# Designed miniproteins, single chains, continued (4): the designs that were tried, part 87

Each design is a single chain, and the fold is of that chain. pLDDT is the mean over its residues in the fold that is shown.

## One batch from the design tools (miniprotein)

Design m15224
Fold by ESMFold2-Fast:
Structure m15224 (fold): chain A 55 residues (1-55)
Amino acid sequence: ATVVGGPVGSPATVTFADGSVGEGEVLLEEGDTAVVRATLANGVEVTVRGRKVPA
């Protein structure tokens, strides 16, 4: 997954390998990766780790 977002507690957008997009917030940053709690278009919440991409 690819993550575009600010520091911990800020909004983030997660793009999955299948092209699905989730929106949520950054829970943790680790170097070039982030853990995000995101809500998918169908309302399902997921927690994912992905690579950070500059905005």
Scores: mean pLDDT 77

Design m15225
Fold by ESMFold2-Fast:
Structure m15225 (fold): chain A 69 residues (1-69)
Amino acid sequence: SMNEERARKGIEMLEELKELTKDNEVANEVLERLIKALEEALRNKEDPAEVVTKVLRELAKENPVGVRA
């Protein structure tokens, strides 16, 4: 219901961002991981907000988006 709508909206937004960042390999990898996590949350009927927050927190620590090499 509400969680399903949120997951779908999230996936749609991330897909849009993926198209905008088509030429950026790092951004594409991060977005792909987020989309996959949301798809898993939808399949397992988990809270998409919690799953996304956890993935973002791990990615920020390990591979922060927008950081120069």
Scores: mean pLDDT 73

Design m15226
Fold by ESMFold2-Fast:
Structure m15226 (fold): chain A 60 residues (1-60)
Amino acid sequence: MTALDLSKYSDEEAKALIAEEARRLGIEPVTEELVEAALKLLKAGVPDIETAVRLAVRFA
């Protein structure tokens, strides 16, 4: 799988995409902690936003 190229997004843009994906997946509440955890997972090499959000729910 091709990893998401985060260099094309600012941290704020990436956080906005993460929050939209979390809402699409029916995750409530979408907290700042969840969004930050998902962003850190993406930067650590998780291949896509959906997987990062699903993993972040377990840490938040």
Scores: mean pLDDT 74

Design m15227
Fold by ESMFold2-Fast:
Structure m15227 (fold): chain A 59 residues (1-59)
Amino acid sequence: DVILEKIKEVLRSSGVSEETIEEVLELLKYMEENDLSVEERLEILKKIDKLIEEDIKKS
C-alpha cells in the first residue's frame, strides 16, 4: 500500500519510534479493513494523534 508506506516514511523522518509507527499503521489498516462509522473513525484518529504526540515528547 503506497499510502501506508508514505505515512511510515513521514513518521520515521519526524522522529517517531518504530514501535509507535507499527501501532499507527495497525490502526490505519483496521480503519480501512472495517466498515466503521464516522464517530468510530474519529476516535481512532484521536488515538493515533495521541500516540504520535506522546512518542515525540519522549524525544
Scores: mean pLDDT 80

Design m15228
Fold by ESMFold2-Fast:
Structure m15228 (fold): chain A 62 residues (1-62)
Amino acid sequence: GAEELLKKGEGLAALGVTLGGQGRGEEARSYGEMGVKLAEEAGDEKAKEGARNALETAIKLA
């Protein structure tokens, strides 16, 4: 359900930030984008905004 999608999206967003901090930019972007997509599929605009912010952070760190 939506809760499962949100948990997966949050995990992928967190992984993206971690990979960005390690300089793994392509992987960071890929996982961050998956997190945004899962938040969109869950229909949670607040989660989507959080995932987008995490993706921007991941890109800046890489």
Scores: mean pLDDT 79

Design m15229
Fold by ESMFold2-Fast:
Structure m15229 (fold): chain A 102 residues (1-102)
Amino acid sequence: LSAEERARAAQLRAHADAFGLAGEAALRAAEESLERARAMGGGILAIAGGAAAVDPARAAEILERARRFVELVLRAAEDPAALEEARRAGEELLALIRAAAA
């Protein structure tokens, strides 16, 4: 890999790690209250926006999956049965960002 390709991969890996932590925090917040889950949404979209900026080819998919994950987290805060779907959406987005880093 070139130095530029290594730098891009490192940035995407950092965004993936940040998303993993924020996503888990958002899922935990959903178990506590809708207000706490709602407060986490902006941070998740900001992290996804950072990843999208590094990978323009996957930008639209990353942003759409991030929006879907936030919607599912908010749904899970009101309906615990939706928590598993929210977790899967988060795992799929994390895998997408990690795959972009590889």
Scores: mean pLDDT 84

Design m15230
Fold by ESMFold2-Fast:
Structure m15230 (fold): chain A 74 residues (1-74)
Amino acid sequence: SRQQQLQLMLIGQSQYLLDRAQELAQQGVELARQAAELAQQSIKAAQQGNLDEAQQLNDQALELVKQGLKQLSA
């Protein structure tokens, strides 16, 4: 179903962001800890069927990962 596909996609995307955030945290990027927490919350929301919340949390985690990468390159 469309709902099942979106749920699996959001879990996969948030798991990817969690992995990237953990790598950035190992490099001392403080924003990466917040990104990891948001990614974990996104996975939980998606598992509970709260897909709009999961998408919002996923988008926030992605933005923090992008900001963390900019800090690392500066």
Scores: mean pLDDT 85

Design m15231
Fold by ESMFold2-Fast:
Structure m15231 (fold): chain A 74 residues (1-74)
Amino acid sequence: KLSREEQVELLVEAAETLIAKAEEALKNGDIETARKYLEVAEFVLRVLEGNPAADPARVAALRARVEELRKQLE
């Protein structure tokens, strides 16, 4: 059985992976794929933002990365 903290860590790892995939897609000029990965990352971040076991500073850092990538897609 995973602890609540372990479940949060898996969600953080999922968000980090999705953001990295969006960064790589953007680097390769695949704007559509980058947007899709960011949409899923935003969903994961909303779950983390609603979870009291999540570190707010770590979640805020992930949110900042998503917002920076969105600016690059303008």
Scores: mean pLDDT 83

Design m15232
Fold by ESMFold2-Fast:
Structure m15232 (fold): chain A 70 residues (1-70)
Amino acid sequence: DADVAAAQEAVATALADLGLADLAPEAQARVRELLAAGAAPADAMREALLAVLEPRDPAAAARLRAAGAA
C-alpha cells in the first residue's frame, strides 16, 4: 500500500510537471493495476506514464522510452 501510494504520487508529479495533471487519475489507476499484477514499481510507473502520454503528448512518450532504453 505504501509502495502503491508512492508510485501513484510519482506519476502524478511527472504529469503535473508536463502540464498534464488531468491525466493523473488514469495513470494512478494504471500503476495500481500493474503493481497488483506483480510489476516492479519502476516498470509499473513507466508503463502507466507511456499509456497516458502516447495519445496526448507523443513527444514526451518518445523521450520517456529513450530514457528507459539507456
Scores: mean pLDDT 80

Design m15233
Fold by ESMFold2-Fast:
Structure m15233 (fold): chain A 64 residues (1-64)
Amino acid sequence: LAEEALAAVKAGDYDTAIELANRAVQEGRFEEAAKVYEALSDAGVPGAHLGAQATREAARRKAA
């Protein structure tokens, strides 16, 4: 899932990457979602930085 989403970011298909990141969040896969949102933020997608921060925090809470 994260691998597919990262490939979508690299291809400029941000809609697909966002869809896959949202699916990862729904499945509780916060670490994968955080990685995808970080890649989107690096690509300059507005708001992706906030998504990365939120999913990173959720991943830490799940690990605790």
Scores: mean pLDDT 79

Design m15234
Fold by ESMFold2-Fast:
Structure m15234 (fold): chain A 68 residues (1-68)
Amino acid sequence: MLSREEFLQRVMRLTRGLLAAKEAGDEEAVEKYREEIRNVLKQAGYSDEEIENIVANIEKAVDVLAAA
């Protein structure tokens, strides 16, 4: 299992990458970052339902920021 510090650092880096990819309209990079976020959450012990809820919330926040 990832440490809390390692987990938070990975999620923050991947979320920044997802934001940059969405701002650039790079669909290939967007899918890559989505999958990497899901994988990190799975390694941290989240359920599939929790992962989809967390990813959906991250994407909503990123979409708002990318549209600004």
Scores: mean pLDDT 81

Design m15235
Fold by ESMFold2-Fast:
Structure m15235 (fold): chain A 67 residues (1-67)
Amino acid sequence: SNAATQAALAEIERLAADLASKYPAVETGERVARWAEERAKQSTDPAVAQALRDVAEKFREQVEALR
């Protein structure tokens, strides 16, 4: 459902904010991408899994742009 997707995205936003307070942008992006990829694999909701994969890809692209 849209609610489940929004909840998963909000969890990623909270994780990204926490990591950004502790780590450089590249390391933060890589850690968030890995977390989102693992959560996507564990998700039983295909819409949630796809949203998590999309977010992971965006963070991977941002990391590559910084290198």
Scores: mean pLDDT 85

Design m15236
Fold by ESMFold2-Fast:
Structure m15236 (fold): chain A 76 residues (1-76)
Amino acid sequence: NPSLELFEKEYPKLSEEEKKLLELTGLLDKEILEKTDPKTLEEIFETLKKDRKKAAKLLLEVGIEHGMELIKQALG
């Protein structure tokens, strides 16, 4: 699963704060993670590095699908 491979590669590189934010978004749930598009997951990791608090709030408030649409528009 490409999303699991990307997560295994990138997750250990995250700070403790970034890891805690991912827990709150539900992305540590294996079922959610396996269903998340690898490109979407990559954009989440990039956004966490740029603005952790904003990324977490968007994902929590609107869910992964809508949160990523907003992130994608903000990035380009």
Scores: mean pLDDT 65

Design m15237
Fold by ESMFold2-Fast:
Structure m15237 (fold): chain A 80 residues (1-80)
Amino acid sequence: SMEEVVESFRLTSILSELWLALKLNDQEELALALERLKEIIEELKKTDPESAEKMEEALKLPLEELIEKLKEIHLERMKS
């Protein structure tokens, strides 16, 4: 669906932003990417609460582990 396509693009964009912020130590970009991620998590609570819960738990992780966990969750959702 269009909603799934838009969501996939938004999450992929955020993953790229988080990875770039990590590599460049860009604290402002990191804060913005995390805020966008939180917005997606809130939206996902309505349509995919299991993935939303996994992402909320991942927010407690260090940034490198957060990125890897988000990639894992995204791949699982794409395969379903």
Scores: mean pLDDT 81

Design m15238
Fold by ESMFold2-Fast:
Structure m15238 (fold): chain A 80 residues (1-80)
Amino acid sequence: SLAEGAAEVARLLEEALENLDDPEKAKELARRAAELAERTFGPDSAIAQQARLAAKALEEGDVEKAEGMLRTAKAVAEAV
């Protein structure tokens, strides 16, 4: 269901936020959240876009930017 998908996306995003001190793990979790969000809500959804941008920021080493994007994506997923 959409609600179950949203809950799992939010969980992955929260786990990524908790692992920002392990950039490879945080990046993998953000990528998984983005992929699930795309399958659940579509690639043009705010959740999918923010999760993808967070994963890109982590790949580029911009942890502060990634944290903001992960928090935004999680808030949107929790609002579903």
Scores: mean pLDDT 84

Design m15239
Fold by ESMFold2-Fast:
Structure m15239 (fold): chain A 62 residues (1-62)
Amino acid sequence: MEELWQKLKDTYEELKSAPAEERMQAIAALTQDLIDANPSRREEILKEQQKLMDEILEEEAK
């Protein structure tokens, strides 16, 4: 489980200085790759994606 989330978190950290739109697109693409690799964990992966998307939107709203 940690390994699935680690790649998503690492990508989020690497893209912190990028525009919100680029960060959201990269997270969406990686999320799709993770779902394709782990379809049984789709709901968990989508939940983690939503958390990261919410963080990006919250940062931009400030």
Scores: mean pLDDT 74

Design m15240
Fold by ESMFold2-Fast:
Structure m15240 (fold): chain A 68 residues (1-68)
Amino acid sequence: SATEEALRRIRELAKEARELLEKRDYVGASEKLTEILQIARQHPDSKEVNDLAARELAELAALARELG
């Protein structure tokens, strides 16, 4: 389903963003975060998609804060 594809893509993008943050590639990480937000925006009524996006973005923000 479109929801399952969105959830899988968000998880892939979050993994890539974490790897980029660990390498201090903040520009690359920001691009991945933008894609996660875009996917969530395309699924505004999907609780699962928006909950996953919110959790992944919060974890990435915490990681960026600890690295900076």
Scores: mean pLDDT 87

Design m15241
Fold by ESMFold2-Fast:
Structure m15241 (fold): chain A 97 residues (1-97)
Amino acid sequence: GKSEEAKKLAEEAKELAKKALELAMEALKEEDPKKMEELLKEAEKLLEEAEELLKKAKELADEKDEELKKLILEAEIELGMAKLALAVAKLVLEKMK
């Protein structure tokens, strides 16, 4: 049903956000600005995909499904952390140019 579809979308969004966070963290460890830029572009793409999936999950979600609410919250937290890491990494990259 719609709840199962929303749960799958929220889980996919969470995993993409985690991968984006990992790429942003790897970028912060890179000494080569070109490699750092490539990692940040990939992280940004995954982040945009995660935001789209999470938006769709929220539109399909039943507000009474507590398990789904928790999963959406977990996805939002991962997304927020990834956005923060990406912003910091972009700032570091600009100082390296």
Scores: mean pLDDT 85

Design m15242
Fold by ESMFold2-Fast:
Structure m15242 (fold): chain A 91 residues (1-91)
Amino acid sequence: DKEKIIEKLAEVSGIDVEEIYEVLEKLRKLRPEDFEEIEESFFKDLLKALESIEELEKAGDKEKVEEARENMKDLFRTIKEGLERALELLS
């Protein structure tokens, strides 16, 4: 369930749900022909990352959980900025 993955990402990382949907919309505009395949792969990889973070939380490894959250936020920001730049070049 895509909505549950987005909700869990927002909860774990602290990224707003609206920002995640904004990135997906930018990706759809940039790659409309391949969007469904790219989105599916993205959510599969994201779900695996979230499962790994949940296992770290269950194990009580607070430092690794926080590091994973920071890395996820940084990655998301980099992707968002890259998509914005690509769309500007195509407009």
Scores: mean pLDDT 75

Design m15243
Fold by ESMFold2-Fast:
Structure m15243 (fold): chain A 61 residues (1-61)
Amino acid sequence: SEAEKVLKEAEKKAEELEEEGRRLLEEGRVREAVLKEAEGGMKLIQGSSEKLAIESEKKRE
């Protein structure tokens, strides 16, 4: 479904940001690593919200 696709895309983007954060942490760039982790979390929240909005829209006549 469209809602599921939106969530999956958000999860993939969050995973990529988490991997980048791990690399930054290994390089000693702790602040940037934390920011990438936070960005990934925000992407997941946004994707979940969009999924709920799409599902709610489908229930409306």
Scores: mean pLDDT 79

Design m15244
Fold by ESMFold2-Fast:
Structure m15244 (fold): chain A 86 residues (1-86)
Amino acid sequence: MKIIVRGEGLSPEAVQEVVDGMEGAESAGGKATIKVEGGRVEGVVEDANYKGAMAALSGVVSAELLGAELEVEVQGDTITYTIRGK
């Protein structure tokens, strides 16, 4: 599957959680492209397997628990996480 993460207005801790999740997805066998600029994160994981999908989800949920707002969109084999700082 393909995972897209778009984050803005995130704390440094929330950025780190999202990045850790996407790096976990790559370590599980996916291909991750991550761009970080301050509180903004744009990431794509291609060819994510089940373990990679769980790693990415863990990161975005951790960012939500740190006070960010999470929106999830599923379209075919693509999951998009949009995360906004409060």
Scores: mean pLDDT 84

Design m15245
Fold by ESMFold2-Fast:
Structure m15245 (fold): chain A 65 residues (1-65)
Amino acid sequence: SELLERMARVQEKAVKLSKKDPQAAFEVNRLIKEAMDHLRAGDYEAARKLLDEAEKLIKEAEKKL
């Protein structure tokens, strides 16, 4: 449940980011897809790390103004 809620939050942020920085949004969506694949395979640690990278990328893109 935690990882699914986090996934939904990151997806929501990626949609908003696509309006301001489509390249960064594309990279975030790629990380989300990889995290989903790992989550479906039961690899929760890999999924968490990929979501951490996606969140970091969103924050870095948001700081560009």
Scores: mean pLDDT 82

Design m15246
Fold by ESMFold2-Fast:
Structure m15246 (fold): chain A 75 residues (1-75)
Amino acid sequence: RLRELLRELGYDDETIEKFLEAVENKDRKTVRDFLVDLANLPDLKPAFQEVARYFAEKNLADEIAGSRAGAAALA
C-alpha cells in the first residue's frame, strides 16, 4: 500500500526500499531528507496520510509532525 503510493508519486523501487530501510533502522537523517523531498510534491496530501500512519507505527510520529511535509499537508 505505501509502496504503491510512492510508486504513483514517481519514486523507483530502489529509492522506496532505501526509505523503508531507513525507517526500520531509525536513520533519522535519511528519513528527514526523504520527507523534505515529499514536501516538494504537488499531490502530497493523499500520500501524507499513509506515510504518517507508517511513521506512527514505527514510533517516528515526531519526525512527521516536525517535518516540512507535515507543515505542507496542514497548510
Scores: mean pLDDT 66

Design m15247
Fold by ESMFold2-Fast:
Structure m15247 (fold): chain A 69 residues (1-69)
Amino acid sequence: SLEEELEKLEKEAEEIKRRAREKGNEEALKVAERALELIETAKRSEDEEQKRELLEGAKLLIEHAKELL
């Protein structure tokens, strides 16, 4: 479900945020924070299409943050 995917991405983004902070990588930290903002917005949305779009955006940001680490 979209809810399960959002929860999984939230945990992954939090882990990336912790790693970025430990490494002092400010760019990766900012990208991970942006991904969390999209996830939070998606959780509040009742529009399935908007949730899906935000989920895809968060996923891309998470992959980008991983590349920066």
Scores: mean pLDDT 86

Design m15248
Fold by ESMFold2-Fast:
Structure m15248 (fold): chain A 91 residues (1-91)
Amino acid sequence: MVEEARRILREAADALLKASNEETDFDKQVDLSLAAMSLIVAAKYLTEDNLEEAIRLAERGAKLSEQYGHEDVAKKLREAAEKIRELLEKS
């Protein structure tokens, strides 16, 4: 479970970093990069006790991506949150 959730969070972080690289506005680029770093840190320190926080961070990243017009990235982050929720519920 934790290993699979960690993989999902890393893939979500990669999607946010790609959105950041495509962004022309510096403030938006920084915001997306910080969201990606939050997911990377969450993945590194991931345990069974903090999976709900990981879901919340992925959902925040999705909302930010959608707000900045990166709808494909927002969809990937929502799918990541749903997959982690499924893993939590099966345990």
Scores: mean pLDDT 86

Design m15249
Fold by ESMFold2-Fast:
Structure m15249 (fold): chain A 73 residues (1-73)
Amino acid sequence: HMLELLRRAADHRAQGTPENAERAAGDIGEAYRLPLAEFTREHPEEVAAMDNTARSQALAEYIRKRLAEELAA
């Protein structure tokens, strides 16, 4: 669950240690890894045609939609 990973990352960051900062970074990376892979898999030709800015914006929208779905579930 992306939302669960992001909440876990926030909890790790709140502890204020370098080790927990690393854990938080890992959780954030993991939370976005699957949505990134899914977006690329579903829209491979569109992603290949996008520049870096368009790709970042499209991914951000995809992640926003996925988080909204998890919050509604």
Scores: mean pLDDT 70

Design m15250
Fold by ESMFold2-Fast:
Formats: sequence, C-alpha cells, structure tokens
Structure m15250 (fold): chain A 76 residues (1-76)
Amino acid sequence: NPFVEAVRELVKDLSEEAQERVVEAAEKMTNVDKWSDFEKEIAVGMLAIALGVAKAHGWSDEERVEVITRTIEKLN
C-alpha cells in the first residue's frame, strides 16, 4: 500500500508505538484505494505540513500522533 508506506516514512522519527498508531489510522481509511496518485500525493503533502508545524512548535510524540491521525480522519 503506497499511501501507508509514505505515511510510515513521514513518521519514521517518532517512537515505534507512535509510528504504529499513525499507520493503523492510515490503514483504516476506507476510500484511499480509490484515490488517484495525485490525490494520494496531496494527502501525503498535507500530512507532512501538519507534522512539520507540530515539530517546529516542539510538540510531543503524543501531540504529533493526535494531529496526524486527525488529519488522516479529515482526508477520509
């Protein structure tokens, strides 16, 4: 699943527990397999921006997981 792999790559610097929570959220998405490659790229870009902002503000792994999983939920 290219989208799940891209999401795992985005969160590779987080704890293993945090990575698994985010990957589980991405795998629970019902419509991602119907998305075009462009839509998947845009979704990954949005997640990267959200994570980058959280990192810049020094948010904890728990807070980063929360913002990423909420973004995944909104994209689905």
Scores: mean pLDDT 79

Design m15251
Fold by ESMFold2-Fast:
Structure m15251 (fold): chain A 65 residues (1-65)
Amino acid sequence: SISELVEELEDAIKNLDKEKALEIVKELHQRGVSPESIKGALNFKRLGKDGIKLAEELLEYYKSL
């Protein structure tokens, strides 16, 4: 489900696993999930400083697709 993909994305970001996070972002894009929905579903407080930076970079990439 989309909720499971977002949870996997959050975990990948927390682990700073850019490759896995990018794969999940591409799958969410293929399923038609909006960048606003992804941003709203991510718990930024749980990501940490480096995770927040990675999440912002991934959202910029998503908007470029």
Scores: mean pLDDT 82

Design m15252
Fold by ESMFold2-Fast:
Structure m15252 (fold): chain A 57 residues (1-57)
Amino acid sequence: GPAEQEKIERVIANLEKLKEELKDDPEAVKLLEEAIEYARQGKLEEAQRLGVRAVTI
């Protein structure tokens, strides 16, 4: 529904911002690109897990 779509768009925006901030870290960029792809498919749990990996390890 609309709330789910807004949540997806917010997650994608946050991941894209992180990708720009971590652009000099190729491993982080790779994880964030995969996270964005999962988020676009509505797989927010997988997107969140990959996003956490990109910023913590």
Scores: mean pLDDT 82

Design m15253
Fold by ESMFold2-Fast:
Structure m15253 (fold): chain A 95 residues (1-95)
Amino acid sequence: SAEAEAILEDLRDAIKHIIRQLQAGRLSQEQADAGIYTVVLATAKELLALGVSIEETRKRLIEVIEEVAEELNLSPELRKRLLEVVEEAIKEAEA
C-alpha cells in the first residue's frame, strides 16, 4: 500500500541518519543499535496495525536494511549487527 511504502521510506531515512551520526562519531555503537531498534520496532508495529502480515513485515524490514547497507557501503560486521537488531525488534513487535 502507499501508506506502508511511506512508512518504510521514513524508516530508511531514519536508519541512514543514525548510521551517519555513528560514522561522524556523534553516536556510540550502543546508542546507534538502540536507536535503530526503536525505529524498527515502531515501524514493525505500524505495519502490523495496517494489517501487513508478520512474514511480509520481516521481509520488508530486511530489504530496507540490505538497501541501506549497499547504499552506504557498510561493513559485513555492521550489516550483520543491523539484521540482528531487526530480528530482535520483530520478536518484540509480535509479543
Scores: mean pLDDT 88

Design m15254
Fold by ESMFold2-Fast:
Structure m15254 (fold): chain A 70 residues (1-70)
Amino acid sequence: MSDEEIEALARELRDRFGLPEEAVPLLVELAKAIQAGDREAARRYARRLAELVGPETAQRVGAELAVRLL
């Protein structure tokens, strides 16, 4: 998935889940980490997302993100 497609996906998820604007860059970096197979970076960005939006919302958003990337 291209950088533009990842950013568009992050914005789509922000709107669908009612996330703050600050979630967009975290979703972009999380998506890039997942695509790169970088488990350490993915865990770091997932944790920051959970701190921002709460663990339940972060889990739901992360699951949709992973499905869209696979």
Scores: mean pLDDT 85

Design m15255
Fold by ESMFold2-Fast:
Structure m15255 (fold): chain A 66 residues (1-66)
Amino acid sequence: MDDAEAWLAQGRELAAQGRHAEALELYRRALELDPDNEQIAKELARFLSALGRLDEARELGRRLRA
């Protein structure tokens, strides 16, 4: 499945299971497929923040507003 929303949904499921590295990969793939999708970008930024990767989350948010 090459649908960005499907990759986002699968990433959320993996994150809920504690499979954080796999979830992160799927969130990144979803954003690659639909880079202008604010919902996917916000989900990824929130996930990065939850993992303590605050600088990456902040940079992503800043780039999306540019």
Scores: mean pLDDT 76

Design m15256
Fold by ESMFold2-Fast:
Structure m15256 (fold): chain A 65 residues (1-65)
Amino acid sequence: MSREEIREVLKSYDKNGDGYLSTVAAIKGLLELGIDIPEAEELVAKVQSDGKVNIDELVELVMEL
């Protein structure tokens, strides 16, 4: 999967358009990308701050898989 495809999927869950996801929205986006729940939760835990996940940082973590 390309970086652009990952970003497009994750941005589809960005209802506020601010470049951040809630932890729940981030997990849902990762599941749509074919990432299992335990791995999705671990990736989100690594980048979340105050319950928010930066989409660009999450894209880079997924690209390292």
Scores: mean pLDDT 80

Design m15257
Fold by ESMFold2-Fast:
Structure m15257 (fold): chain A 64 residues (1-64)
Amino acid sequence: MKRIFLVAAPTKEAAEEAGKRGLELTGADEVLAVPGLSVEEGKELRDKLRKETGAAVTGVYVPA
């Protein structure tokens, strides 16, 4: 089963930094860093990814 680390952050720079650190800490197979999403949008995307892919999705959501 794939392990996906999802990052939602207000800026591209914050998303990239959090994504890089998340890969190092979680050992995930894939990182999806999405700039410009709200915390609520990030949680919705997490739930959608779990439903669509069956992957184990762990997320970090950075408020604006």
Scores: mean pLDDT 73

Design m15258
Fold by ESMFold2-Fast:
Formats: sequence, structure tokens, C-alpha cells
Structure m15258 (fold): chain A 70 residues (1-70)
Amino acid sequence: MSEEVERIRERAKEEILKALQEAKNDFEMLSKIGEIAAQAYRELLKHLDRETAALEVIRVVNEAIKEYEK
């Protein structure tokens, strides 16, 4: 389970990083990140409780933004 959770997190992080790099404007960026976050949350709910899944999504978004800023 933790291995599958980590795979979901890694995929979501990569997709968010791509959205940050390729989005043409802030509205497109926010929309894409929101869609990726919602998808990751739904997938994580199969493995985690609602509160833990939400926190993991927040962590992934923050990790992607930090990596993009470097």
C-alpha cells in the first residue's frame, strides 16, 4: 500500500511540475493543478482515509512548487 501511495504521489508531482512549466497563464495553471490534485485525491482515497489523502495531496502540490522554484 505505501508503495502504491508513493507511486500516486510521484505521478501527481510530475504532472503538476509539467503544468507549472507548460501553462500559458495563471488561470490555466491553477485549473490544471486543481484537476491533477482532485485525481490524486480520488486515487489516494482507495488506500488512505480522507484526512490523510488530503494532506498527502497538499504535500505533493507544495513539493512540486518548491522543485519548480529551484
Scores: mean pLDDT 83

Design m15260
Fold by ESMFold2-Fast:
Order: sequence, then C-alpha cells, then structure tokens
Structure m15260 (fold): chain A 86 residues (1-86)
Amino acid sequence: MVEEARRKIEQHVKEAFTLLRNSDDERRDQLHARLERLAGLSDDDLKRLLSEKLGVDVSVISQLVREGLGRANLVLALLSLEEQEE
C-alpha cells in the first residue's frame, strides 16, 4: 500500500511538471491558479485531499511525509490529480 501510493505520487508529480512545461498560455494560467490555491492549504488539508484522491488512508500519506515526502510533492501531485478530473 505505502509503496503503491509512493509510486502514484511520484508519477503525478512527474505529470504535473510535464503539464506545466507543455501547456499553452491559457492552460498554464489555469494550472498556476490551481497551484496558488493548493499551496495556500494547510499540510493537514493537503494530506487529507491527497489521501481522498488516491483512495488511501491518510495514515499512508502521513507515513510517506515521515519518510521524506515534501510539501511541494503533495501540491504537485494534487495539481495533476485535479487536472485528470477534467
């Protein structure tokens, strides 16, 4: 479970960088607005939202954070996941 969640987060972080790099101006503006919103959330809110979107217990995300997963990775993974929702 923890390793599967880590792999998914790493993949979504990579997808977020690809989206930011390859997006046209209109989509880049939308992504920037989402990044600002997500970056404004508390660490607890980021952990909860990421756990909900990945379908894992919040304890799994908390374990990954204890193992070195930084705040920026939570924000970037959520950006990718929200973009995949349409």
Scores: mean pLDDT 82

